# Ledger of designs, part 32: designed miniproteins, single chains, continued (4)

Each design is a single chain, and the fold is of that chain. pLDDT is the mean over its residues in the fold that is shown.

## One batch from the design tools (miniprotein)

Design m13085
Fold by ESMFold2-Fast:
Structure m13085 (fold): chain A 126 residues (1-126)
Amino acid sequence: DKLRDQIRSSIDLAKKSIDEAKDHLLKGDIGLASASLSAANSHLNSAISLVQKMSPEDAAAVYQEQSSTLNEMKQKLEEIRELALELKKVDELGAKNAITAADEAIASLNQLIDLGSQAYAQTQSS
C-alpha cells in the first residue's frame, strides 16, 4: 500500500531527525538541534496529512503497527526537552528555541497518535 509505505517513511524520517536532535544537544550544537526538531515536526505533519487521507480501518492498522515507535519518539522528545532546559544556563535564547521546537514536535506527534487512536476506536464500534 503506497499510503502505508509513505507514512512509514515519514515516521522513520521523523525518528531519525529526533535522534539527530538529541545527538546535537549532547554535543552542545543547540542551533542544529532546533533545525533537526523542525525537520522532525515537518515529517510528523506529513504523516498526519497522509493518515487523514486513509480509511479508518487503514489508519487503525497503521496505528497498531506504529504505536510502539510513536511512544518511543514521544519519550525521546520529552528527554530532548529536558536536555534543552539544562542548556538555558549556557545559551538561554538557543535553549528557548530548542524547547519551542520540541514542544511543536510533541504537539504534532500527539495529534498523529490521537488520529490513530480515534481511528482504532471507530473500528471497534458496533
Scores: mean pLDDT 89

Design m13086
Fold by ESMFold2-Fast:
Structure m13086 (fold): chain A 109 residues (1-109)
Amino acid sequence: MESEQLKNQATKLSEQTETLLQQAQSLIQQAKELLRRGGSKQQILQLVQEAQRLVDQAEKSTDQLTELAKKYADLNPSDADDLNALALGAKQRVERLRKQVEEVAAQAA
């Protein structure tokens, strides 16, 4: 029961994190396009701010996913690799998107 509950919760967090990261990436790409075309600085900064909010939410979900993966590994060491890989992948994407947000914000300032 505990193992199944942790796995189900991790799956839901993984899906939520993926959605947040995809939305953040879309906003960053829109901000980059506006920046390249000489668009409104105010609009670019609003997109960056929204992307930053989504990245922050994704980071929190990734931290929770990492904690669940560790708890699952304690109960099922032989079956933990997939959840650990999902958590690591999400963390790497959060770090990459955070850098992109910072770069676009700096260029728009």
Scores: mean pLDDT 83

Design m13087
Fold by ESMFold2-Fast:
Structure m13087 (fold): chain A 91 residues (1-91)
Amino acid sequence: MSFVTKLYETFIILVDELVQQGGKASEEVARKLKALIKEALLESENGALNFFTADMIHAFIQNYESLKEKFSPMTLLRDLLLTLELLIKLS
């Protein structure tokens, strides 16, 4: 499996963990986030790798435990959604 595929799969696992902690209100944000990630993964597999999106996802994974201590699950999910929407539009 490619590094990019593994990175995006790991990200989805962490998003699912945040949804479990954030409850029902987080489900809609997570649905949008997962849709964006599936699109970004498909583009990266087709050779259209967005460096900013991949770098942001990698940084989130590396800092996940620290981020969970500082922010609520809903805050993290909303920040990720807004950041990914911006980065995907710019690429």
Scores: mean pLDDT 76

Design m13088
Fold by ESMFold2-Fast:
Formats: C-alpha cells, sequence, structure tokens
Structure m13088 (fold): chain A 100 residues (1-100)
C-alpha cells in the first residue's frame, strides 16, 4: 500500500541520514544533515497522514531538501557536495522501495 511504502521510504531516508551524521567529522555538515533529516521526516509524516502518493512525497522531499542545501550560506561547495551525496543515496534507495 501507499502508507506501507511511505513508512518504509521514511525509515530508509532517516537511517541513511543518521549514518551520514554519525560518520561525518565536520560539525557544520552534521548540523546541516540534522536539519535536513527533520525536514524530510516532517514531509514524510504529512504525506502519510494525508494519504499522498509515495512518488509525490519523495519529489517534495527532494525539492525542499535541494532548496535548503542550495540556499545555505554557511556551507562551502565541498560541504554541500558531501550533503548532496547522502541525499542521492537516500533518494536512490527510496526509489528502489517505490519500485517494489
Amino acid sequence: SNEEKLKKMKEIYLEIFDKAIKESKNPVVQKALKTLKKKAEEIFDKGIKENKSPLEVLREVEYEIFKMIVNDTSLSEEEKGKIFDAVVEASQKAYEELLK
């Protein structure tokens, strides 16, 4: 079901972000990842409550996170790259869950 897929996609996204936070040695990157994790969780939770399409919710997560990364003036280009790598991994695994 859409609810089951959204819950699993949320789990995957948060687990990948938690791993990236734990493995990061850069406090600025850790802080940014924590903020993005909270935003992703909020979007997934709203999507679950409103019975939204998993694809629509995942697109909303990607768009909002992308905007937050691009507009973050505290991050260098290298730091943005590391954060983007975590987002790409999370999104790829969430798409794999959607295709099941």
Scores: mean pLDDT 88

Design m13089
Fold by ESMFold2-Fast:
Structure m13089 (fold): chain A 69 residues (1-69)
Amino acid sequence: SDELKERLRRGIELAREVLASSRASPEAKAALQAAIDAAETALGSDDVNVVEAAGRALERALTRLLTSE
């Protein structure tokens, strides 16, 4: 749905901002970057399950990075 994709776009924007200012480990940063890349790809999908899964993966990567600082 457009609403779910809009939420994912906002999540990507926040994640990029966090990544740019982060002092976390290279591994945590790489994981967040991979989740951002996957989320951007998912925005091009018509499958709601793909968009939802990307959102959950992005949230998990963000939590991991923030708890490693």
Scores: mean pLDDT 84

Design m13090
Fold by ESMFold2-Fast:
Structure m13090 (fold): chain A 99 residues (1-99)
Amino acid sequence: SMAAQLARQRQDEETIKAYEEKLENLAEEYKRKMEEAAKEGVEAAMDVFGEAVRELDQLVSEVAKTESPEVAEAVKKAADKALAEVGEHTAELNGEALE
């Protein structure tokens, strides 16, 4: 029915928004962890970045197995954006540490 199609679309939209918010919060948490790690040195900051890469990759993989293809694609794009933001922040902090 049309009502069932609209309900599925709304559910997917709500699921995407929930994951986007989770990924934004996760990026901010990793930026904070990275600021603390950077005080110990470049290697510590890079270890935190590697941890972020692994966690986001696992989340994308799990979503791809459990959610619709449309949700999986949107979450992958949001995860790629979150990782880019964490990576940019890491590069800025490492630049300061190498001065």
Scores: mean pLDDT 82

Design m13091
Fold by ESMFold2-Fast:
Structure m13091 (fold): chain A 78 residues (1-78)
Amino acid sequence: AEELEAALKEAAAAEGIADPEAAAREAVARVLALGEATGAPERVLAAALAILRAERAGDLEAAEAIAERLRAEVPPPA
């Protein structure tokens, strides 16, 4: 969670968001809620961080591959 929050804060600041720290905390809370709904909070957090890092590096293909893998491994909530 801490690593995702730091990465989101950097992304928000780069995009010119007025309160990047608050935006990052809110985004982390939403990712955690999704993880709890799917029963795999740690995996969803790790995937979200990896996707964000790949997108920030401009590697959209890697970001999509990570998202596809997560969808295959974590079933949608009932």
Scores: mean pLDDT 68

Design m13092
Fold by ESMFold2-Fast:
Structure m13092 (fold): chain A 67 residues (1-67)
Amino acid sequence: MEYLKVTVVGERPAVDFRHGPLKKGESILLPADEAKITTRSDGTLVIQSPDAVILADPADVKIERVE
């Protein structure tokens, strides 16, 4: 199964409305087939899955596809 690994690499935490915020060096795995990535008009990344809704600045996060 393919996953999206979202890692915070910047100083600003990523906001997760279902779990606590992700801080620098922390990561979460989301099923890639259920995760939808969109960008807001202000440049904010929105990563949505059934289990998480993550808001982050693209400069502060690294997103990797892992199996």
Scores: mean pLDDT 78

Design m13093
Fold by ESMFold2-Fast:
Structure m13093 (fold): chain A 80 residues (1-80)
Amino acid sequence: KQEEIDREVKRALAIIAGYLAAKGETDEQAAENVIRLAKRMIEEGADEDALDAMVQGALGAGMSPETAERVRKEVRELAA
């Protein structure tokens, strides 16, 4: 199923991008990097699943859950 494969690829790339944006950064810098990335992704037509996958990648890189929830709120407001 091509659409499922395309969605899986986009999701995987979003996770990797979020991971790289947050890896080795403080929570403050990681949040700034992830929000900047989210703005670009939204402009390119990323859906909420891709945006959530990106935040999951940042969590995997060591971003705190508290910072991730703040970032999710900001990203949701940007997508509205």
Scores: mean pLDDT 82

Design m13094
Fold by ESMFold2-Fast:
Structure m13094 (fold): chain A 67 residues (1-67)
Amino acid sequence: SLIEELKKRIEEDPNDLASKLLLARELALQKRFDEARKVADEAKALFPDDERLATLDDFLDGLEELL
């Protein structure tokens, strides 16, 4: 699955922010919001001022509000 492929990439390179962003988005699309938020929070701990993480938060908030 895409989630398993992304998890493997992150395990091999914990600094792969692109894979972390994709993982959080895919988890959210599967309505796994707690897991998506955890991935986003863990990524923000490593990259606290990255604008892509702010964009991810907006995406997660918007998608969760539609449910």
Scores: mean pLDDT 84

Design m13095
Fold by ESMFold2-Fast:
Structure m13095 (fold): chain A 81 residues (1-81)
Amino acid sequence: GGTTARVAVAELGRKYGIPRELGERALEAALAGDLEATREVLLSSGQLSPEQARAAAELIVAAARGDVEAARRANKRLHEL
């Protein structure tokens, strides 16, 4: 849900140095269910590769939906990149 997505955005911001303003925009897109907008915002930070931005977007969107298995898979993929 929204709390889990907010936590995921905060953790990604700390780990990859994503500015809070971009993290907030990514969270808004993810809560709207917009995977591509979430990915574009994350990629615009310059802190993530295209593959990392896609995996991070998948993680935040899954967390926003409460899809625990999809979030876990996306997080594992992000750690393998």
Scores: mean pLDDT 88

Design m13096
Fold by ESMFold2-Fast:
Structure m13096 (fold): chain A 59 residues (1-59)
Amino acid sequence: SPLNLSKAEKQAWVAALDEFINSKDVEEKKAALEKLPKEVRESILSSLSEEERQALLNA
């Protein structure tokens, strides 16, 4: 279901997602994920391959 988020909340999430996508360092990717709500983090992690998820867990 679409969430009615404030502009500030959407901008914060977009910034965190952009940081996650553009980071080459697994530790930086993990830090970016920690800035997102747990529900969003779990959704992203479940969409990743097992290999990508293991890389993040080893950071």
Scores: mean pLDDT 74

Design m13097
Fold by ESMFold2-Fast:
Structure m13097 (fold): chain A 71 residues (1-71)
Amino acid sequence: GRDYAVGLLEDSLAGVQGELDATTGRYNHYVGLGNNGDPNATAMAVDLGGRIDGLRGDIGTLGRVIGEVRG
């Protein structure tokens, strides 16, 4: 049923939100290390920044789909 599908989508959204929070924490850590002169940390922060943008896109898409399924 629709409620079951919405529940699965909400679980998926919560998972992506959790991954965004974890990735953002890791990003902030590497930004700090890069500001202290670690070029490897700067490269890691750039990669993690791209992942954060992707996760934000996924959250937007899941939110839209949940809205569509709810009607």
Scores: mean pLDDT 86

Design m13098
Fold by ESMFold2-Fast:
Structure m13098 (fold): chain A 72 residues (1-72)
Amino acid sequence: GPPPEITIKAVGLDEEGRVVVEKTAVNEDLDLSPIAEAARALGRPLRVTVEVYEDGKLIRKVEGTLPLDALA
C-alpha cells in the first residue's frame, strides 16, 4: 500500500500559555526557525510542544522549554 502520511506539529507557548507561533509539516522535515525567532523576539524562553501523527493518529508527543542561550 502507499506509505503512511507523517504530520509534525510544533507549537510555541509564552509564559501565560498563549500560542505565539505554530508550524506544521507533512511528509517533510519541520523547520523550527520560526519558533527560535519568536523566542528571540520575545526575549524569553518558549514552552515548545511537538506532536507527531501517522495517518492522523498521534504517535509521539514531546514537550520542553527552548532557552534563549541555546539559540545563540
Scores: mean pLDDT 75

Design m13099
Fold by ESMFold2-Fast:
Structure m13099 (fold): chain A 64 residues (1-64)
Amino acid sequence: SLSLQREIARVEVLIESSETIKHMYEFIARKTGEPIDEELLAKNEKVIRELQEELAELKQRLAA
């Protein structure tokens, strides 16, 4: 359905945005010479994982 296709596109954009935030953390660490905040990185990775799980479920629903 169109609503599922739209929701898939939304989740894909959110994954892309979350990946950009991860790259920003890496860039800041390189610029400051300080290690990446492991807690912030872990929280960001959890968000990406949850979005990937949501994407898989939506694609499964679209295929049905």
Scores: mean pLDDT 84

Design m13100
Fold by ESMFold2-Fast:
Structure m13100 (fold): chain A 82 residues (1-82)
Amino acid sequence: MNKEDMEKLVKKAEELVEKGKEDELSEEEKEEAYIAYLALKYGAKEVTEEQKKKLKELFKKMEENPSLPKEEFQKEVKEILE
């Protein structure tokens, strides 16, 4: 996923949320849009399939361990996106 693809995913998700049509996004599309948002936020030029997989695994760990500190999450995201 390159920067252009990430920008398109985020824009599509934002437009649907603004129109109250967020339910038209699948769970997978919401997850990919969030990955794209994080990548753009941290200045990544692209996201590889391996990086997407690692981010999905991190999200699952956060869901299973809600006590994970915000700073630790940010650190893990940055390390995956390098």
Scores: mean pLDDT 76

Design m13101
Fold by ESMFold2-Fast:
Structure m13101 (fold): chain A 70 residues (1-70)
Amino acid sequence: SPEELLAKLEELVRKMQDPNASLEEIKKAYEEMKKLWEELKKHRDQLTPRQLAVAAILLAEAEYILKLKE
């Protein structure tokens, strides 16, 4: 469901924010988030505009975290 995909994105961002996470773990989490984002876009008609915006914000947060850790 779209709610489950959003929950997975939130879990992955949380994993990336873990101070004990290695750069490799952060990169893997980001790659998983990109795949989930593509899956969410396939279900666009089942998402509210707010849910889609939240997913996009989470992905942007992940990109920022990755940039800071590189």
Scores: mean pLDDT 82

Design m13102
Fold by ESMFold2-Fast:
Structure m13102 (fold): chain A 100 residues (1-100)
Amino acid sequence: SDRELLLESVELARKALEEAKRLVEEGDFEGAKEVIEKAIEELKEIKKKLSPILQEQVDGLIEELKKAGELLLENTEEGKEQAEEIIERLKDAVEKLKEA
């Protein structure tokens, strides 16, 4: 269903950001970048299966994922805090989608 694909999309982005954050904390910036890039490509494939309105939501998710990935790769306290805010927002979105 469209809702299941949207839930899968948000969960995929959240997991990718949490994994990228872990990799950055371990000093693996190349691994973090690869995780983000792979998640973006997987989101593009899921997007193809969705209605136009939900495709726009996945496009927004891809842009948030790119932004959070760039913030994590900056390896600054401010960048890390902003990326954590995006991760928490995605966690909230996952829980909201599960409740319906």
Scores: mean pLDDT 84

Design m13103
Fold by ESMFold2-Fast:
Structure m13103 (fold): chain A 81 residues (1-81)
Amino acid sequence: SAEEVLERFREILREVGVPEELIEKIVAGMKTLLAEGFSIATALRFGEWQALEYLREQGKEEAAERLRRETRELVEEIEAA
């Protein structure tokens, strides 16, 4: 379900060091895209983009690469289903 995918993405964001306040803003934006009829894959790419901007501004290059990898894996799982 979309709710399960959003919860998995929240956990990825926590593990790479995104603050909870920013996680909730990102997820709210993703939910808005879903309500507007965009795919969950599009919502995930939006969430990844927002979090990558934060991590790169903080100089957290290893965390940014982990986020890219884990988001790609999550998108591939949902597109294979």
Scores: mean pLDDT 87

Design m13104
Fold by ESMFold2-Fast:
Structure m13104 (fold): chain A 109 residues (1-109)
Amino acid sequence: ALEEGSEAALEGGREGAKGAAIASGDKEGAEKALEGARRMTEEAKRGGLSPAGIAASIGAGVAAVAAGVSIASSKLGAEGKDKEEGLRAAEEGARKAREGGERGARAGL
């Protein structure tokens, strides 16, 4: 349960960051956000094999989504189905990351 929650949070974070980047139309921003999420995930997991270390990786996933949404927000301009779809994907990723994080934290802590 805790490990499953951690994985769900990280995957949600990646999906959210990718969706936000699509919405912003910024390929370089997308790659940067995904790389940042990966680094945060590695740092969190390296920090410990304890429940606390796993909880930190959940937080990293949520942070990745926040970064992606920020990119989308700053670069969103004018209408576009692709931009709207990307923003929806970012919101879905954020929701999954939050739900996964909560589920993992409750099961492990």
Scores: mean pLDDT 58

Design m13105
Fold by ESMFold2-Fast:
Structure m13105 (fold): chain A 97 residues (1-97)
Amino acid sequence: EKYYEKVVDEGIERVEKAYKEDPNDIDRITQIVTDTVNRLATMILIEASTQSEEKKEQLLQVIDEGSSRVKSYIENHDVKGAIESIRNMVERSLDIL
């Protein structure tokens, strides 16, 4: 969905800008990433409201795994890995929906 792509792109732009300004401000980068992931998760779960319980459980697992992976990359200063993990989480979620 084009709406997910926009949220991902905006989130990535904010993360890249924050990293360029201060790569050691992990708290700021983590906050931007967390806000982006929460927005995406909310949008996915709203769309999933018309789906089966099984699909909701699969979506929650994808979001949980994706969020954990993103956090791990940010803690290791791997901004590229975090960005790729956000994209992968959205792609996997859309495949389930």
Scores: mean pLDDT 77

Design m13106
Fold by ESMFold2-Fast:
Structure m13106 (fold): chain A 82 residues (1-82)
Amino acid sequence: MKIIEMSKEELEKKLAELEKKAEEDPSLSEEQKQLYLEAARAILELAERYAEAEREGNEEELERIRKEAAELQAEFDKRLAE
C-alpha cells in the first residue's frame, strides 16, 4: 500500500486482485469493500503522479505525494476500522 515506483500494469493487476478479494471475502461489509476500492483508486492516482515526478526528478512533488499518500492511507485505515 505504500507509494513506490511501480508499473501502471502492475498497479492495474493489484486493483483487480483487491476487487476480486473484496467480492469473495464475506467477512468485509459492503461499506468496507467500497472504502477499500475507493482507497485503492486514490492510491493508484498518487502512484501515477509519483512515477512521473520521479522520472522528472521533481523532489518537492515526490515529498508532497508521499505525505498526501500517508495521510490518505491513515484516514481510510481509520474509517475501515470499526
Scores: mean pLDDT 67

Design m13107
Fold by ESMFold2-Fast:
Structure m13107 (fold): chain A 82 residues (1-82)
Amino acid sequence: SALERYRELTPEEVLALADRLAEVFRQHGLPEKAEAARRIGESLAQVPGLYLGRVEIRLENGEPVVRMDYGERETLEALLAA
């Protein structure tokens, strides 16, 4: 299945990921991005059937940049079947 590249997250796992990303931003002196990460995590934790694929964190000019491949199961199944 194309979904084998994605992992279903519990709300607790979503919040834990958001907290870890917020900590990364905080350690790099970016408190506004840390707060944004927490708020996004709280919103995503309310989405049923959320799947996470790839997470990339890299430093660009000393600042962390985060990219995540995520979506709802039904949406991902439709996109991967097309």
Scores: mean pLDDT 74

Design m13108
Fold by ESMFold2-Fast:
Structure m13108 (fold): chain A 87 residues (1-87)
Amino acid sequence: TVAEAEAAAAELEALSPETQARIEALMLEALRPAFDIRDPEQLVAARRAAIPVLAQRLREAGFPQEVVDAVVRAARASVELLERQAA
């Protein structure tokens, strides 16, 4: 829901700029295989499939589980909003 997306965004905004930059770098790396996808439905599916990969990379990078959970929640909400915008 929009409220869930807003709550997740607020949790991520509360993180330091340095932490946010590291999370963004890991997100871009996880999404890199999807950058050449031009079909909107395939792009949404690829971004959704990247969420478990992103979660694993965050854990490997030593982020606390609370941060991993917040990023996963925000990523899922973003994919849902992207689907609604495409409809």
Scores: mean pLDDT 74

Design m13109
Fold by ESMFold2-Fast:
Structure m13109 (fold): chain A 85 residues (1-85)
Amino acid sequence: SPLKEDVQLQIEMIDKQIENIEKMKKENPNINQKLLDEAIEYLKKARDLLEQALASTDPAEAERLMEKAGEYYFKAVDLLLHARG
């Protein structure tokens, strides 16, 4: 399914974002570490929901899980923007 392929790509993108944030924490000790840690936590929550969406056989459940993953993803993005200011 194209939808399942898109979800798999989103999981891979989130994994790379987490790696990049962890590298940023190590290379920039003066950046707001607490906001970066909170962003990683929300990205991990989004990832877990996307994995659940991939495992779901109910399209309505998969859609609900993807919507919730999006909410956590946007919270992570907001935290990352504040960490850079």
Scores: mean pLDDT 87

Design m13110
Fold by ESMFold2-Fast:
Parts: sequence; C-alpha cells; structure tokens
Structure m13110 (fold): chain A 80 residues (1-80)
Amino acid sequence: KYLTPEQKKQLAEYLEKIRKLAPEVEEEITEAIELAKTEGVTLSDFAEKVQQVVDKLQGSTPEIQKEVQKIEAIIREILA
C-alpha cells in the first residue's frame, strides 16, 4: 500500500540527514525524497530506491551507517 503523510515526513527527514552526511549519494537521496512526495508510489518502489542508497554507502562511516539502518528499520516496519 501507499506511504502515509506521517511516514513520508519521517522518511524525508532521515534521507535529508544522510544527504548532508554523504554528498556522494546526493543524487540517489534526492530521487528517493521525490518518490516519497509522489502520489501513487508503492512501498516496494520506495524500498528499492532506498536499497540503492544503502548499497552505495557500504563501507561508509559508522555515523552514516547508523542513519541508513534507521531508514531500513522504518521500511521493514512499514512493509510488515
């Protein structure tokens, strides 16, 4: 099903934090934020875009990995 307004806001806040910490994934994060704002985007479509960000941040700093894990946890909760 679709993201609620509350879920969109929470995910956008975490994505903005990662974008500020990891400029190397700015493009992918910008795309993910735009998907979160788009009507009719499914949870699966959004999760796939976030997975691209996660994959690119493999081997990044522990601080960045911690924020990535928070987004992953939220997506898993939403998809459950």
Scores: mean pLDDT 74

Design m13111
Fold by ESMFold2-Fast:
Structure m13111 (fold): chain A 72 residues (1-72)
Amino acid sequence: SSEQAGLNLTQAVNKALSGDGPTTVVLEGVTREQVRAMIDNIKDTLAREGEEVEITYEEVNGKYVISVKRKS
């Protein structure tokens, strides 16, 4: 579900920010538009808090493989 995908992405971002290093998560049951919106919302929120993450994604068989790392 999009709710579960959002939770999974948030967990991956928090793990990367906590010093666990680069984190990878697979999002299912979401559209490309939803993935882009989730990433944009997270980046915007973190920028307001003075934090920055590098997030990249790849579409594989209708799933989205998301890579997250702390940039600053």
Scores: mean pLDDT 81

Design m13112
Fold by ESMFold2-Fast:
Structure m13112 (fold): chain A 63 residues (1-63)
Amino acid sequence: SEREEEERRRKMLESVLESSELTMKAMLYSALGIEEDEEKNREKARELSEEATRIYKETLEEL
């Protein structure tokens, strides 16, 4: 139905937004890791990047 398709589109947009936010956070932590040579920041960036990728892949599979 049209309502179900609209709800699916909204869910997709929300997932893309969440993935984008996590990607931006990953970039910030990565930059901090480079500047400060802090392994913790590099690990955090990797974790956030992996989570963003997971959400993006799940969103694409629902399409």
Scores: mean pLDDT 73

Design m13113
Fold by ESMFold2-Fast:
Structure m13113 (fold): chain A 77 residues (1-77)
Amino acid sequence: SEKQEWLKKAYEDAREFFERLLKELENTLTPEQVEKAKKIFDEGLKRMEEAAEKGNYDEFVKILEETLKKIDEIINS
């Protein structure tokens, strides 16, 4: 489906963005905070991949927003 194909591209873009963001955070955060951030990104990406495979746009966006919110909470803790 067109939505599923678009979501697969969105997932690839999100994965690339999170990889780059994690690399930047490694220079700013403590090793413990980095480990927490990595786990949040890994879980977020897994859930987003599942949503993309199902063509579920609303769930994909929700997971993306929740993942970024959790990362923001680590940065500001």
Scores: mean pLDDT 85

Design m13114
Fold by ESMFold2-Fast:
Structure m13114 (fold): chain A 79 residues (1-79)
Amino acid sequence: NEKLKGGGELALFAAEQAAELGADGTAAGLRAAGEALLAGDAEGGAEGLLAAAEAARAEGLESAAEGLREGAEEVKSLA
């Protein structure tokens, strides 16, 4: 699925950016999501995005957290 692959590549890029900002929990969740999506695992990708959203909220990134939660629902719909 080209959408899952594109989402996975974007999630891995976002993980590197989150790590540069010191948002280590968000980065870890995004890396897990990106790896799952690149493997074609939409369910695992959605779980990783939800974990990243919770970490982002805890790290004070409320806008990013909401975007990641929406992304998780979109990915889940592709499963």
Scores: mean pLDDT 84

Design m13115
Fold by ESMFold2-Fast:
Structure m13115 (fold): chain A 98 residues (1-98)
Amino acid sequence: LEEAKELARRALELAEEARRLAQELGDRETYMHLTSAIHQLEEAIEALEKGDVESAKHHLEQAIRALEEAIRLAKDERVRELARRALELAEEALRILE
């Protein structure tokens, strides 16, 4: 579980950076999806800390969906790249839990 938790924490940091940049750029729609992804990643990390693998998988799946939407809607390539890196880490965390 520690490896999945570390990947989720790194994904959270990248999603937070992407959201900050989206806010600075006035990309409100991307900001909203990144906010959703951040919330889901926080819930996944908490579930992993409690050893609740099924809850963690559910929250990672929700985070992945929100990150995919953020990538699709992002107006700036820098926001898209940060969100894509967060997505890759969240997907890897989910794979480890399978």
Scores: mean pLDDT 91

Design m13116
Fold by ESMFold2-Fast:
Structure m13116 (fold): chain A 94 residues (1-94)
Amino acid sequence: DEAKKKIEELEKKIKEYEKEIEKSGGKDKEAWLKLGKAYFELGLVYYEQGEYDKALEYFDKAEEYYEKALGPGNMEVAYVGAYKLEVAVKKVLK
């Protein structure tokens, strides 16, 4: 399954980026950005699979890590927020 392969690849990248963050003592903004992006992509995979609760969980993590990398109110956080709203609408319309 394409989705399963993508999830496994993203989980592997997440572990690598977490190690970079630990090694830098949390000072590697590039690693925080990569981690945010990986969680956002993981959220998108679960959203496409109809796994809305998992999608929201990973979008929340993406938003948190984008804020750590770029500060609050950036475009990436706003974009994740738009997808979180779309997931909430999908859950209500079921």
Scores: mean pLDDT 81

Design m13117
Fold by ESMFold2-Fast:
Structure m13117 (fold): chain A 55 residues (1-55)
Amino acid sequence: DLVKTYGLSPEVAEELVKKAKKLTEENYDGSMPFEKYFKKVLGELAVEYRYENPE
């Protein structure tokens, strides 16, 4: 849960999930399970959002 884990609003969490899904589908190379790759991309986007948007 991005809202709980990263302290994001539900709206921001939804947008990051959409972006992570799109990036995963465009860049997925089969080197790891799809869900693991998606979680990696989603985590990277969440960290970047928090860095650019500090509380």
Scores: mean pLDDT 75

Design m13118
Fold by ESMFold2-Fast:
Structure m13118 (fold): chain A 81 residues (1-81)
Amino acid sequence: MEEKIKEIEERLKKISRRLDDPDLTLDELREIEEELRKIGKELERIDKENPSMDVAVLILHVAVLRTVVRRLIERKKKEEE
């Protein structure tokens, strides 16, 4: 359990760092959104079986990153017009 939580934390950290790149393409942002969706589903499953503050914080982090990615996708779509 603890090792899996650490792996998810590192994955989210990498995604957060990648989102700091202003040159991300629309396709790359869509790949990140799909990765966040998969992580979110995994965390919801973990939370259902073993609810904890650590898991709840990660679920919130995924929700924040998904919101950021969605806004970046909308911005990129407007820039392509």
Scores: mean pLDDT 82

Design m13119
Fold by ESMFold2-Fast:
Structure m13119 (fold): chain A 73 residues (1-73)
Amino acid sequence: MKLSDEVRERVGKLLKEAGKGLPESLRETLMRAFEAFRDDIDELLLIVQHLKTLGGNESYLEEARTLLEEAKE
């Protein structure tokens, strides 16, 4: 299922904010993955879980997860 442009933009902003504490190379890799998996909500949810495991900001990641789960339904 294709994400709406609004949801895509919101999730992208949340992932950037969540990743600010991570090394730049890791942030770039995850954002490239986010762009590559644009229409694959399950893969985007895996990116959110990976960021959470790496110590990304939990509040921003939970908001991004919720938006992706709602888009999947």
Scores: mean pLDDT 75

